# Designs tried in a protein design run: designed miniproteins, single chains, continued (5). Part 81

Each design is a single chain, and the fold is of that chain. pLDDT is the mean over its residues in the fold that is shown.

## One batch from the design tools (miniprotein)

Design m18814
Fold by ESMFold2-Fast:
Structure m18814 (fold): chain A 99 residues (1-99)
Amino acid sequence: SELEAEIQRLIDEIVEGKGGEETIGRAFELLGRILGVDEATIEAARAGDFDAAIPPMARAIAAQNPDTVTEQEAADGLRAAVEALRKALENIEEYKKAL
């Protein structure tokens, strides 16, 4: 599927040690498309403008899961995911440089 192909491209970039801010932006673009957020939010995510992208994505997550997660919890989780992805990509790049 198209989604599987896009995920595979992201994995390939990460494994090759070429992952960076653009990789995180594309991952969030894919998440935004899955969540059905508007095109402006998807474009903000792709551009790495997470301050603009996260609030509408968090709202969509909370709206789809009203008994499980609040909008604030979803926003905090998405911000934590960005930071975790940045750290993971840096660690992979350092590992690849050591080979």
Scores: mean pLDDT 82

Design m18815
Fold by ESMFold2-Fast:
Structure m18815 (fold): chain A 83 residues (1-83)
Amino acid sequence: MDEIESLDEKKQKILKKLEEMSKALVPRAHANPDDKEVQVEALALEIARGEILGVSFSLDPSFSPEILEEAKKRAKEILEELE
């Protein structure tokens, strides 16, 4: 409640890794805009970044419920991997 100050550098490292993953995904998203896996990964990275930054991610009703559920699960997995 707790080591927030001691975790700032860790949070910055996670954000940098998320940025690198996002940059790697951009060319694939442009080449295959209809690729469900690419859409899920892109949304998951945004959710994960929002979680680290403490920003409330507003669920846009224009998104597919299935994509949103998969993206939330993937975001959790990404954050666990980057610990």
Scores: mean pLDDT 71

Design m18816
Fold by ESMFold2-Fast:
Structure m18816 (fold): chain A 67 residues (1-67)
Amino acid sequence: SLEEEITRVELRIGLLEMVKDANLFVAEQAERKGRLDLAAQHRADARRIEEEIERLRRELERLRSQL
């Protein structure tokens, strides 16, 4: 159902937000240890995850407009 699809997308966004936050936390820890290469990698991963979240949020709005 449309409601089930909306719930699935909302749960996926929630999971991705957690993974993004984890990457940013690891990046901050890496910076404190002088591992600038590792910090940059995790920040890049967080940026890619944020782009996916933005795509899913647009899909969520489209689905909700069909209710």
Scores: mean pLDDT 91

Design m18817
Fold by ESMFold2-Fast:
Structure m18817 (fold): chain A 76 residues (1-76)
Amino acid sequence: MSRKEQIVAELKQVYVDSLTLQMDALGIPKEKQQEAIDQLTALINKAAATMSTAELEELLERQRALAEELRAQLAA
């Protein structure tokens, strides 16, 4: 697997985890959650195709920080 493919996979995981936490907090049914996850995954693939590896690494670092803040807010 290329470095870019690894970063894209990690980005998908961070975004999906954050989306799932938000959807659970909002009481969204599991069926609709899966549809939203599939749509988000497709959008990430399209966006990643237009970005450099360095831009993706920077985005991943920022998204991980935001996900940590989101988890802290939902735990409070």
Scores: mean pLDDT 81

Design m18818
Fold by ESMFold2-Fast:
Structure m18818 (fold): chain A 96 residues (1-96)
Amino acid sequence: SSKVQQIIEQMKEEVEKIKAEAEIMKARGETLQTISHRVLTKVGKMHLEAVAESSDFSESEQEQILQRFNELVAELLTHIAELLGRVPSTEEAIAG
């Protein structure tokens, strides 16, 4: 299952890069909606790559990769939401 772990590690590394870009977008005054949209676009590409690389894997291994992907994405989105949600004035001014 070393290949499964390699894909997961690759996804985790990409998530860290996405976090860094989200911080830059926040510094530019972008809204939660615009940041989330850009993040989800990159997350979608990462998902498609993981699916393509795991196409010859068992259904169980593919499910493990998908579950880990969903966990990483949930952590990423939670981090971004908290990062912006702690600034109620931004949320109130933009209306989400």
Scores: mean pLDDT 76

Design m18819
Fold by ESMFold2-Fast:
Structure m18819 (fold): chain A 70 residues (1-70)
Amino acid sequence: MKEEKLREYLLSHKDQYITMLRGGSSEENVLNGLKVIAARKGRELGLSLETAEKVAEQVFAEILAEVKKE
């Protein structure tokens, strides 16, 4: 499904976002960047902005949990 393709695309950049968070980037700034990428890829896949942002928020929560698990 299109949402799963967006999720896989965002997760392919997981290491980049982990590096940004560990390097001192704010959670808000990283999430906003992820939403921008999700909106672009979501449009290509035919997803609404609302759906793309929801997927970005879900992926961000997973990335944040990985960063904090130590």
Scores: mean pLDDT 82

Design m18820
Fold by ESMFold2-Fast:
Structure m18820 (fold): chain A 55 residues (1-55)
Amino acid sequence: LLELYRKLATSSPEEQVRLAKEHLPEVPQSVLDQLLSDDPLVRAQAHVKVLSYLP
């Protein structure tokens, strides 16, 4: 769990999407799409949302 958190915190947006799809099936596709947004604020908000799905 701690290793997954560290990887999500330090990985590229593309890797974050891959890890979230693999380990966090509860994350909506719309949030995963926001991780790949060109808007840095949208990406930051999506990143926080993905992390909130960690147990």
Scores: mean pLDDT 75

Design m18821
Fold by ESMFold2-Fast:
Structure m18821 (fold): chain A 78 residues (1-78)
Amino acid sequence: SSQVQPLIDTLLDPSAPAEQRAAAALALGELGDARAIPPLTEVATDPSAPPIVRRAAQRALASIGGEEGAAALRAAVT
């Protein structure tokens, strides 16, 4: 999807407002593109990321699903 990379860029931008980063994570989850799994996992497991962004990334990993999504979510919530 033409929207995947701009959403990943927003998710990983520390200068972007937390609400925009969280919205980008949720949009990535709705798109279901596996290319989002590594950046979502990075954010979901980062204790320095805002809680709203971490929770959105965890929800997105659950929405994407599959073997990679399930493994990433387990790493994020344990």
Scores: mean pLDDT 82

Design m18822
Fold by ESMFold2-Fast:
Structure m18822 (fold): chain A 72 residues (1-72)
Amino acid sequence: SADVERGREAAAEGDVNTALSLYARAAEELAKQGRLAEAARVLREGADLALSVDPNSPAALILRQEAERLAA
């Protein structure tokens, strides 16, 4: 999706907060379409990004929990 692509661009530029916001929005849109496995993958991508910057990131925990919920 366009939001995933924009999120990856923001991540490449070091704008982690913008990237995480775009990934969350992309995952919400995918979930609304019933594409739960894809939404979970996007949230895991965001969690991995957050952990790459801060190994103790609270945002990463939240994103992983939401991904697990959607993938169940």
Scores: mean pLDDT 85

Design m18823
Fold by ESMFold2-Fast:
Structure m18823 (fold): chain A 94 residues (1-94)
Amino acid sequence: SAEYEKLKAEIEEITKRLEELYKELEALAQSHELTPEQQRLLDQVGAAVALAKSILDNLDTMSIEEAKKQKELLEKILETLEKRAREMKAQLEA
């Protein structure tokens, strides 16, 4: 359905943003000694990428309502991790 294809595209975009965030933080980890809190953030972004990919792999088995709930979950995760990443970047660039 058109609604399913739109949800899939939106979840793919969130997944791509999580992958880019992971790549950016991993690059910072190569040039800086991370605190335990900063290392936990990198690990959490990696886990979020794995979760998003798992959701995409199982998306065709979900109802439209279930897919919407998974999208909402991923959007909340992305927003939280992006905020924490901005704080980490500010600390490392200081």
Scores: mean pLDDT 89

Design m18824
Fold by ESMFold2-Fast:
Structure m18824 (fold): chain A 75 residues (1-75)
Amino acid sequence: SDDRLRALMRAAGLSDEEVDLAVGLQRAIRAGDAQRARDLAEQLGRALGESDQDVQDLGDYAEQLATQVKAGIRP
């Protein structure tokens, strides 16, 4: 459940903002919303202090995952 995922991420030391972004990202990927998945992944990467390149790579990967889900392909 989303509540369990939130609790696990908080226990791992993520902030409430980072937890909200991570849960939102998972929902966007599951919904096949490529643009929202990219936006949330890039916001999460920035919040975690990742480099510009790693933020872009996270966004690209999240967009690809959401696109695969929308196409009925599951990794």
Scores: mean pLDDT 84

Design m18825
Fold by ESMFold2-Fast:
Structure m18825 (fold): chain A 68 residues (1-68)
Amino acid sequence: SMDELAEKGTLHYIEGEIAEKEKKLEEAIKHYEEAKKYFDKLAEMGSEGAKKAKEIIEKKIEEIKKKI
C-alpha cells in the first residue's frame, strides 16, 4: 500500500540523517538511496508529496557525494 511505502521510505530517510550526523557518509548515501526507491514508487502512483521528497533526497545524496 502507499502507507507502507511511505513508512519504509521515511524510516530509511531517518536512518540516513542519523548516519550523516555520525559522519558515516557512505552509510548515509545507502539509506537515502533506499528511501528514494520507496518515494519513486509513491511518485509513480501519483503522490505529489513523494515527488517533492524525492527531489530533496536526490539533492542530499549529491551534496554528500561531493564530500567523499
Scores: mean pLDDT 86

Design m18826
Fold by ESMFold2-Fast:
Structure m18826 (fold): chain A 90 residues (1-90)
Amino acid sequence: SPLEELNELVRKLLEEKASEKETLRRVSELALRLLEEGVEGKEIAMIIKDVIVDNPEIPESVREGLEKLAQWVATLSPEELKKKVEEVLK
């Protein structure tokens, strides 16, 4: 399921001590793939929020970045989301 896939990804990134930028990049890539597969942006946003709740070990800066990503996925078109992600990850 998308929830299990995202949870596995986030847990792996925490174990690897991935940076905020790397975590946002990997989660954004997964979100964009799910949008292409026809998952609604609001559903992806809910999944991201559930993963944040399930992983209290996430550093505050990473958590804030993921919360912003959830808002963007719920409100932006896929094209706008791609542009926003590229801008943030510079």
Scores: mean pLDDT 83

Design m18827
Fold by ESMFold2-Fast:
Structure m18827 (fold): chain A 60 residues (1-60)
Amino acid sequence: MSEEEIVRELAERLAETWKAKGVDVDLEQLYGLLLGMAREHGVETVRRWVDGAIAELEAA
């Protein structure tokens, strides 16, 4: 599985979580942001960030 595929899945999960909370996000813009972060900090750092963001959204 490529890093690009992993980042796409992370973007989709985060966007779906926001949509469930009544917030529409631009999936392509979110993907681009996360891909840039993965390039600078590594895909596992981005995964941890996304998991944390989802947990915060679920708690709200």
Scores: mean pLDDT 82

Design m18828
Fold by ESMFold2-Fast:
Structure m18828 (fold): chain A 81 residues (1-81)
Amino acid sequence: MVVETSVLRRVRAQNPDASEEVLYAGAVLAVVPDPVVGDSSPALAIPLNAFEAHMGLPVDGVIDEETLARLLALRPQVRLT
């Protein structure tokens, strides 16, 4: 929870005018900048579950083809350093 809140806060600070989906995608990309199908880890679970829940995707903690496609579509809109 604390880690998720801190990551999302940082992403929001760098993307003040971004939509919620871009912010949640940014939280996932902060953990895995170059995601691939099948990606799953303890560090990824919380931000990925939040992104999946927000996007209406199955919350399974694993990046499937649909989740990856949505992350890649939003990636150009995310500002991360």
Scores: mean pLDDT 75

Design m18829
Fold by ESMFold2-Fast:
Structure m18829 (fold): chain A 94 residues (1-94)
Amino acid sequence: DDEELYKDLKKALEERKKNKEPLTADDVIRLAYVVAYEMKKGKDVSEEVSEEILEMAKLILEVEDLIENTSSKEDAEKARELRKKIVELAEKIA
């Protein structure tokens, strides 16, 4: 369930912030997933997050749309390239 995953990721990120732990690339990806979920629910997050995290969240939403509607090899390859770009952006931000 997307809602349960969202809550688990948000809680994990809040615990890391409370413990003053530095964000890893994996944590940045988790943050982008949290933002993507909030955008899907109609929340305006543009003022609450960096432009870089917002870009990652938009890419995550594009991947989700491609996977949901994937019946072609071209869409599967496009989703793979977008996932690679998400990882590269997270490594750059972390």
Scores: mean pLDDT 76

Design m18830
Fold by ESMFold2-Fast:
Structure m18830 (fold): chain A 67 residues (1-67)
Amino acid sequence: SMEKRKQILEEARKRAEELIAQGKTLDEVISEVTRFVTRKGLEAGLSAREIADIALEVQKYVRELAA
């Protein structure tokens, strides 16, 4: 389960970097990576809390990159 969480987090960070490189807005990037994390987390059998924790960490990462 911990390995699955780390994998989803890394994939979400890469997805965020791709969307930023494509010129997407901050709101579009946050929306897309949140949806991505939710989808991947549910497929991996993660709880809603685990999914929310990953989503918040990626959202923080995106905001730091945009600053």
Scores: mean pLDDT 85

Design m18831
Fold by ESMFold2-Fast:
Structure m18831 (fold): chain A 61 residues (1-61)
Amino acid sequence: SAEEQRLVAWARVLARHLFLEEGASREEILAYIRKVVPAEYLDAAEAAATEEYDRLAAEQA
């Protein structure tokens, strides 16, 4: 759905922002997503945020 696509895109942008600008951990990012994303989109949002986090962490290793 358009809503799911928007939330997935938002989750990636959020993960990038929190990692690069705030130094947030994967668990801190996921905890925030779990608080604000509706349950029906949570799996997709968590997957997107985790993928973006892992990609950025590998780039800075």
Scores: mean pLDDT 85

Design m18832
Fold by ESMFold2-Fast:
Structure m18832 (fold): chain A 103 residues (1-103)
Amino acid sequence: AEAARERLLALVREAAARLPDVDPAALPDPGARAALEEAKRDGSGLAVFQAALALIGADPATAAEFTELLAVIGASREAARALLTELGELFGLAPADREAMLA
């Protein structure tokens, strides 16, 4: 499951890195377009994460690989928790950021 987690994180990081070069109008899904426009406007971690997922979903081969990796990771509570922690860190969704917003 660790290799699956690393591969999924690599897919998400690659999608996020491509966001500046993607035209929202090229995405057929209105929700995906809105997420990309939000990410380009605000640069917030949540918006960037949502836009990265939208890019992954736009390519059938990448979406299929992502779904398979999620199934492998989701079979282990330990691997799922590790993935959520690393995604939170990657996109600034860490508990420390939430605590700072509540202060």
Scores: mean pLDDT 72

Design m18833
Fold by ESMFold2-Fast:
Structure m18833 (fold): chain A 78 residues (1-78)
Amino acid sequence: MTPEELENLRRLEALLRERYEENPLAPRPPSAEEQALIAQLREAIANKDYEKALELVIRYAARVSGLPLEEAREILKE
């Protein structure tokens, strides 16, 4: 894992944390798809599969924010 990859992962974690803090009490439970993505993300991180973890976080961020997958990938590639 490169320092750049670690920094990108930290920035993404910070973004998700900021959004969680803004809306900590969601009026609905997370969807089955969102729950599955979170579970898969935890498994990927535990297995140190950072490529898979990054892809799962991109999909989760796109799902939660309503951004297209392509736009979410562009933001995370910077």
Scores: mean pLDDT 64

Design m18834
Fold by ESMFold2-Fast:
Structure m18834 (fold): chain A 98 residues (1-98)
Amino acid sequence: MSVEELVNEANQLVSEGNEAYEKGDYNAAGELYEKAGESYEKAYELDPSNSDLLENAISAYEKAGDSYFKVGDFDKAKDSYDKAGILALKSAVDKVLS
């Protein structure tokens, strides 16, 4: 799968997640945002020079965590927040080492 295909898929999933969140369907929003984060991460693995993909993955996982937290699924919320936190730490280390 190409970087462009993964980014297009992730952007679509974020859009769908935003619509679900706005409608109060936080479980669907969480799943959509988490899938978006996974697609951005895969795109970043293929293009590790593009820090925007890493930042987009972080944002998607944070939104997934927020969505799961709203429905009281604290285990899924924690897992999504942990993914965002690990990626944020990687982003910070890369900025210091460059």
Scores: mean pLDDT 86

Design m18835
Fold by ESMFold2-Fast:
Structure m18835 (fold): chain A 74 residues (1-74)
Amino acid sequence: SAAEALVKALDPDGSGKVSTEDAAKALSAATGADLEEVLKELREAAPDGYVDVEEMKEWLKKYGAKDPAAVPPA
């Protein structure tokens, strides 16, 4: 699946952590959401600057990996 492929690309070494900047870029590319908006949301959710790969999968589902009617936050 696209979500699993993105998570693997962001965490190829299996550390379980992704920087909010890399996560935001991947989410923006995968869902079409604005990079600045996604980065802002991720920074609010993870002020330490990192998100888990499991959190990454949940963000992908919420932004655009659901049904055709799913839209990214604006």
Scores: mean pLDDT 69

Design m18836
Fold by ESMFold2-Fast:
Structure m18836 (fold): chain A 75 residues (1-75)
Amino acid sequence: SSAEVEALIAEARRAYRAGDLETAAVLLLQALQLDPESEAAWAELRRVFSLSDDEAEQRAFVARATARHAAALAA
């Protein structure tokens, strides 16, 4: 539902403000699984990735977030 997507985005914003970029990305990927056309979720995901200053670190972070999201889907 729209309310669930909004709740996930709000939780992701709290996570990245606390410096937990991986949790923020996982929550945003969950929001996009519910609504792949959510412009708000896509904008926040791009913002989270842009907070990484190092391209190799950014790639590693994306890999970890994707693996964690895939594990959650498999459970």
Scores: mean pLDDT 75

Design m18837
Fold by ESMFold2-Fast:
Order: C-alpha cells, then structure tokens, then sequence
Structure m18837 (fold): chain A 76 residues (1-76)
C-alpha cells in the first residue's frame, strides 16, 4: 500500500471533515483515511494501483455545508 497526503480546502468543522472522510472511503482502493483538522491535511493509505487523480476529482466535485471542497496532493 502507498500513502498519499492531501491538502484540503473548504472544511471548517468536524462535521465537514467527517463528510470528506466518508467521500474518500467510498473511492475504490482507499483503505484508511486520517484527517488533521488543525492543518486540514488528509493522509490516505491506498492500493498501489489506485489512481490518485480519481481521488482528487471526487473531492473537487464535493460540496459540504454550502462550500466547495478542493484537494491538492502534497506528498506521494
């Protein structure tokens, strides 16, 4: 498995963060998600064959609490 670190924008509460985690866990190949609420960073454990671009696309289409979520890969 490989680790991917994402910078997340648009999250302002724990409830928003939980919805982002749920969206990430629904993506095939995502096995584990940790969210750092203070840094707005998500650390994922994924299968090596997982398409990272599909993860970013899934988050960029997501709205939580009336705000658009955006994601950027910062470590892989």
Amino acid sequence: MKKITLKISGVTSREDAEKVKEALLKIPGVKKVEFDYEKNIATLEVDENTDVDKIVEALNGLEVGGRRISAEVIEE
Scores: mean pLDDT 77

Design m18838
Fold by ESMFold2-Fast:
Structure m18838 (fold): chain A 71 residues (1-71)
Amino acid sequence: PIFITNLLEKLYNEAKSKASPEIVELLKQAVDYAKKGDFQKAFKLLDQAAKQSSPEIKKKIMETKKKMQAM
């Protein structure tokens, strides 16, 4: 659904100014997989991004993942 993709796109846009290019690229790939309906791959990419992130970015990634899973 488009609202789940919108949550990831919001996270990706925030990360572009705050996270390393590697983390931004992982989040971009997660958006692409979510748009295709492959939420398992999207969640794996979010987990990889969170692993490499600062505590602030990691919190945002994990909150976004939790919201997507609750939908």
Scores: mean pLDDT 81

Design m18839
Fold by ESMFold2-Fast:
Structure m18839 (fold): chain A 53 residues (1-53)
Amino acid sequence: IRDPLTGEAISEIAAEAVYEWIERNRELLATLPEEKRRRLLAVGQTAAALRSI
């Protein structure tokens, strides 16, 4: 799996962990700079997409 914003290879486990972190820390996510927020969301969405297959 690859980070869609940076092109870096990320394990499915790491992507899933990011998704879980977003779910738990939605309030903190709202306070992050837009660039960092978009990156985290993109990684989490990639994990979710893989799970749906």
Scores: mean pLDDT 67

Design m18840
Fold by ESMFold2-Fast:
Order: C-alpha cells, then structure tokens, then sequence
Structure m18840 (fold): chain A 89 residues (1-89)
C-alpha cells in the first residue's frame, strides 16, 4: 500500500522540518547567550540554562545531564535526549 507509506513519509518530513526549525532557533539563541560568556564555567552555565529553558527540562534532568557529561557517559546522554525528544514530539 503505497498510500500508507506516503502518509508515513509525509509525517516524517513534517516532523523533521519542524525539528530542524526548532534546532536552528535553539542554536541561534545559544550562540547569542554563549557570546556573552566571559569564562568557560559561565559558558557551561549559560548552555545548561538555555537547554533547560528551551527543552522544558526539570532541574533534576539538568543535574543528570551535568553528571553524564562529567562522566563521559554517552549512553546516559542519549537516553536523556530520547526522553526529552519524546516530550517534544
């Protein structure tokens, strides 16, 4: 059924386009905020603050993100990203 596949592809394209627009807006906002940072520590704080704000992350999720980055735990980072992505849908 080519029609069913076409509908799935159309929904995928719509979601991908919307996600791209959101990511572009996030990247531009992050770049602006990071440009005001005077230290690496301040830059990290601004980055996490912007991510929490735009992705609707809780303080608990921000702390989990920090811990995963500090540990170099890419699997945990990926799991957190999936959790956030599912909420954004």
Amino acid sequence: LEELLKKVVEKFKANAEETRKRLEALAAELAARLATAQSEEEREELLFEALAEFLGMSAEEVEELRAAIAAGDWERLEALAEEIYRRLV
Scores: mean pLDDT 64

Design m18841
Fold by ESMFold2-Fast:
Structure m18841 (fold): chain A 96 residues (1-96)
Amino acid sequence: MMHHITRTLAEADIDRVVDLLAEALEQAARELNGQRPAEIRQIRTPYSVSAELLMEDGSRGSGSINTTAASRAAGKMTGLIRLPGHTVELTVNLVP
């Protein structure tokens, strides 16, 4: 099933985008799969952030957000979260 999560982040807090992704991934795992996170690994590049999730049942989830200069200039970063049986579209609106 396709789901959508929308978040807001201040431009001054852009370095927190990976934490926002990890929190969204944990929330989606709890709400959609009924699973608690056991471990989260965060990865940052100049063009994206990603997170990998291990759930208590041994299943895995992942997420990524596009953090390119073009997306940031547009005030909107987009991403995807993939969990067993679920895909979540993620939109992060940047505000001054």
Scores: mean pLDDT 83

Design m18842
Fold by ESMFold2-Fast:
Structure m18842 (fold): chain A 70 residues (1-70)
Amino acid sequence: TRPVDVDALVAHVERLAEQGDYETAYRAARIGVRLAPDSAALWDTLARIAEMLGNKEEAERYRKLAEEKA
């Protein structure tokens, strides 16, 4: 097993979102949760990006997953 740098992945997604590239940020966050599915931080980040894209139902689903992993 290889350790996943969750903080680096979150920072990368947040940087993409700050640049206004929400679609790329969403895809990066999706990759992040696949690499670290037990990370509450990555699920929360994915939920926030989904909300920014207007995907409210997906955001609520991912937020619940983040709560389960916390």
Scores: mean pLDDT 81

Design m18843
Fold by ESMFold2-Fast:
Structure m18843 (fold): chain A 71 residues (1-71)
Amino acid sequence: SLRYTEIEGVDPALGEKLAAAGYRTVGELLNLPIEEADKLGIDAEQRAAIAKGILKLMAEGRITLDTPLVL
């Protein structure tokens, strides 16, 4: 498992909102629709940071798309 806050651009408050909204795996977060991101207060730069952070962790072999996210 991976904590939401280990992902670049995700603070504890955003992590709680993502969990409440049902985005509970790395793959679900990486494929977050723009309209849902906007509802959560995530702008384009923050979306890019989150995607970059996830892809870096995947490249390092630490996580996969199926990795559960925890608070």
Scores: mean pLDDT 83

Design m18844
Fold by ESMFold2-Fast:
Structure m18844 (fold): chain A 87 residues (1-87)
Amino acid sequence: SALEELDRRAQALEERLRALWERAQAAKSPEEQIALLEEALALIREFRAWLEEERRRHPELAEHIDAILEGLARAEALIRARIAELS
């Protein structure tokens, strides 16, 4: 189902973002940390684009998708703030 596909992809993204954040924390240089955080932002941007398209195809999932989009916006803000601290 569309809901199962959405949940599967959201979980996969969360796991990838967690791995990137952990690698960023372990990185030895600000440049390496920034590169990993920028990779995380690219993944969030790609997933957001897919969610916006899914919201159009499945209006019945709009509230659930909107909650995920809000979570992504908060994660993006946190990552951008961290990049600014390292710059």
Scores: mean pLDDT 88

Design m18845
Fold by ESMFold2-Fast:
Structure m18845 (fold): chain A 67 residues (1-67)
Amino acid sequence: SMAEIRERAAESVRRAMLELGVPEEEAEKIAEAIRKGDFETALEIARKTGNEGAVTLVEVAKHDLSL
């Protein structure tokens, strides 16, 4: 189901965010937004981290899950 796909994507993005040095609280908020399909909120949080890799990860997830 799409919910299962979003859950897997959220888990992958959360782990990648932590590897990029994004704090756990922010990484969890991004993952929760992805689970809900709220990519606008996920992008806003990623942009606030100042990490271009974090923004790219969310944009890629949004693109892949829009297909």
Scores: mean pLDDT 84

Design m18846
Fold by ESMFold2-Fast:
Structure m18846 (fold): chain A 80 residues (1-80)
Amino acid sequence: LENFIEALNIGKRNVEESLDKETAEEVSELIDQIIELAKKGSKEAYKYIEKLGEKLKEAGMSEEGVKSAEETLKKLYDES
């Protein structure tokens, strides 16, 4: 769980530096929701990871980058 939360916090920081304020706030909110769901052991965390991926794709991330990020986060959560 610690590695999963740390990966999300690194992602949140990168988004705050690289995206516009409105998009960064939306992505940060999704990340916070994923962390809370993961702390509860909720399977809804997977759905919110996918929502995060869609938001990042809308923000201009490549399909390969989104897939890689989603797979990494899902793997870290599974290992938690």
Scores: mean pLDDT 78

Design m18847
Fold by ESMFold2-Fast:
Structure m18847 (fold): chain A 72 residues (1-72)
Amino acid sequence: SMARAEALGQQVKQLAEGSPDLGKQYLDQVKATESPETAAIAEKGYQEGLKAREKKLKEEKEKKEEEKKKKE
């Protein structure tokens, strides 16, 4: 179902956002066990997770630099 495909895509996205390697492993499992349509949605989730991770890492770096200037 589309609801299941969306849930798997969101799971892959969350995993990729925390760990690209873990997200890739889960994506590969989805590709091996699920339909091509579900795999395509999971692939989109993976790409979105990587983009969210990049944004968070940049924001965290900026915060860390500001805190160093303030506290050190």
Scores: mean pLDDT 78

Design m18848
Fold by ESMFold2-Fast:
Structure m18848 (fold): chain A 109 residues (1-109)
Amino acid sequence: SELEELEKELIEKVENKEPIDKETLIRAMAAAWGLPEALQEAILAERIEEALRLLREELKMDEKQLRVFEILARVLASLPRYATAEEIEAAVAAQLPEAEAAYAELAEK
């Protein structure tokens, strides 16, 4: 599957201590969550407002769901074109408390 191929590519880059391409990371995450290609393109272009519009208007996500995706889009946008595993982990860790709060709100429906 596409997800399995992307995971293999990411694992190989981590094992070889190679920088991870931001596009590959975004594609892997989108494949895992079933996100549309237009959203991937908006995030890669750092068009966060367009990404949120696509989630709201085309995917009909509510405000709690949008909060979760806004945090994820912000993390991805903050990463350089080529990031080490440590840089990715640091970016995720910086947003983790806010992401956990947003997921808790989403779980309340």
Scores: mean pLDDT 67

Design m18849
Fold by ESMFold2-Fast:
Structure m18849 (fold): chain A 71 residues (1-71)
Amino acid sequence: SHMEEKLKRVIEELEKTIEYIKNDSSITQEQIKQIVDHLKRLIEMLRSMGAPESLLKKLEELVKEIEKIAE
């Protein structure tokens, strides 16, 4: 479905963003925490809209990877 195709694209973009964050030493822990908070809110919104649990799980795993960079 169109929603699943868009979500897969978002996941791919997030994976690329994580690589950029890991390579950019100028990004602060506070900025990373803001990104994590925004992504967690996005996941909750997508869950309330009926997004597939398998895709939500992948997004949660990506958020955990970003959190590891913050701490």
Scores: mean pLDDT 77

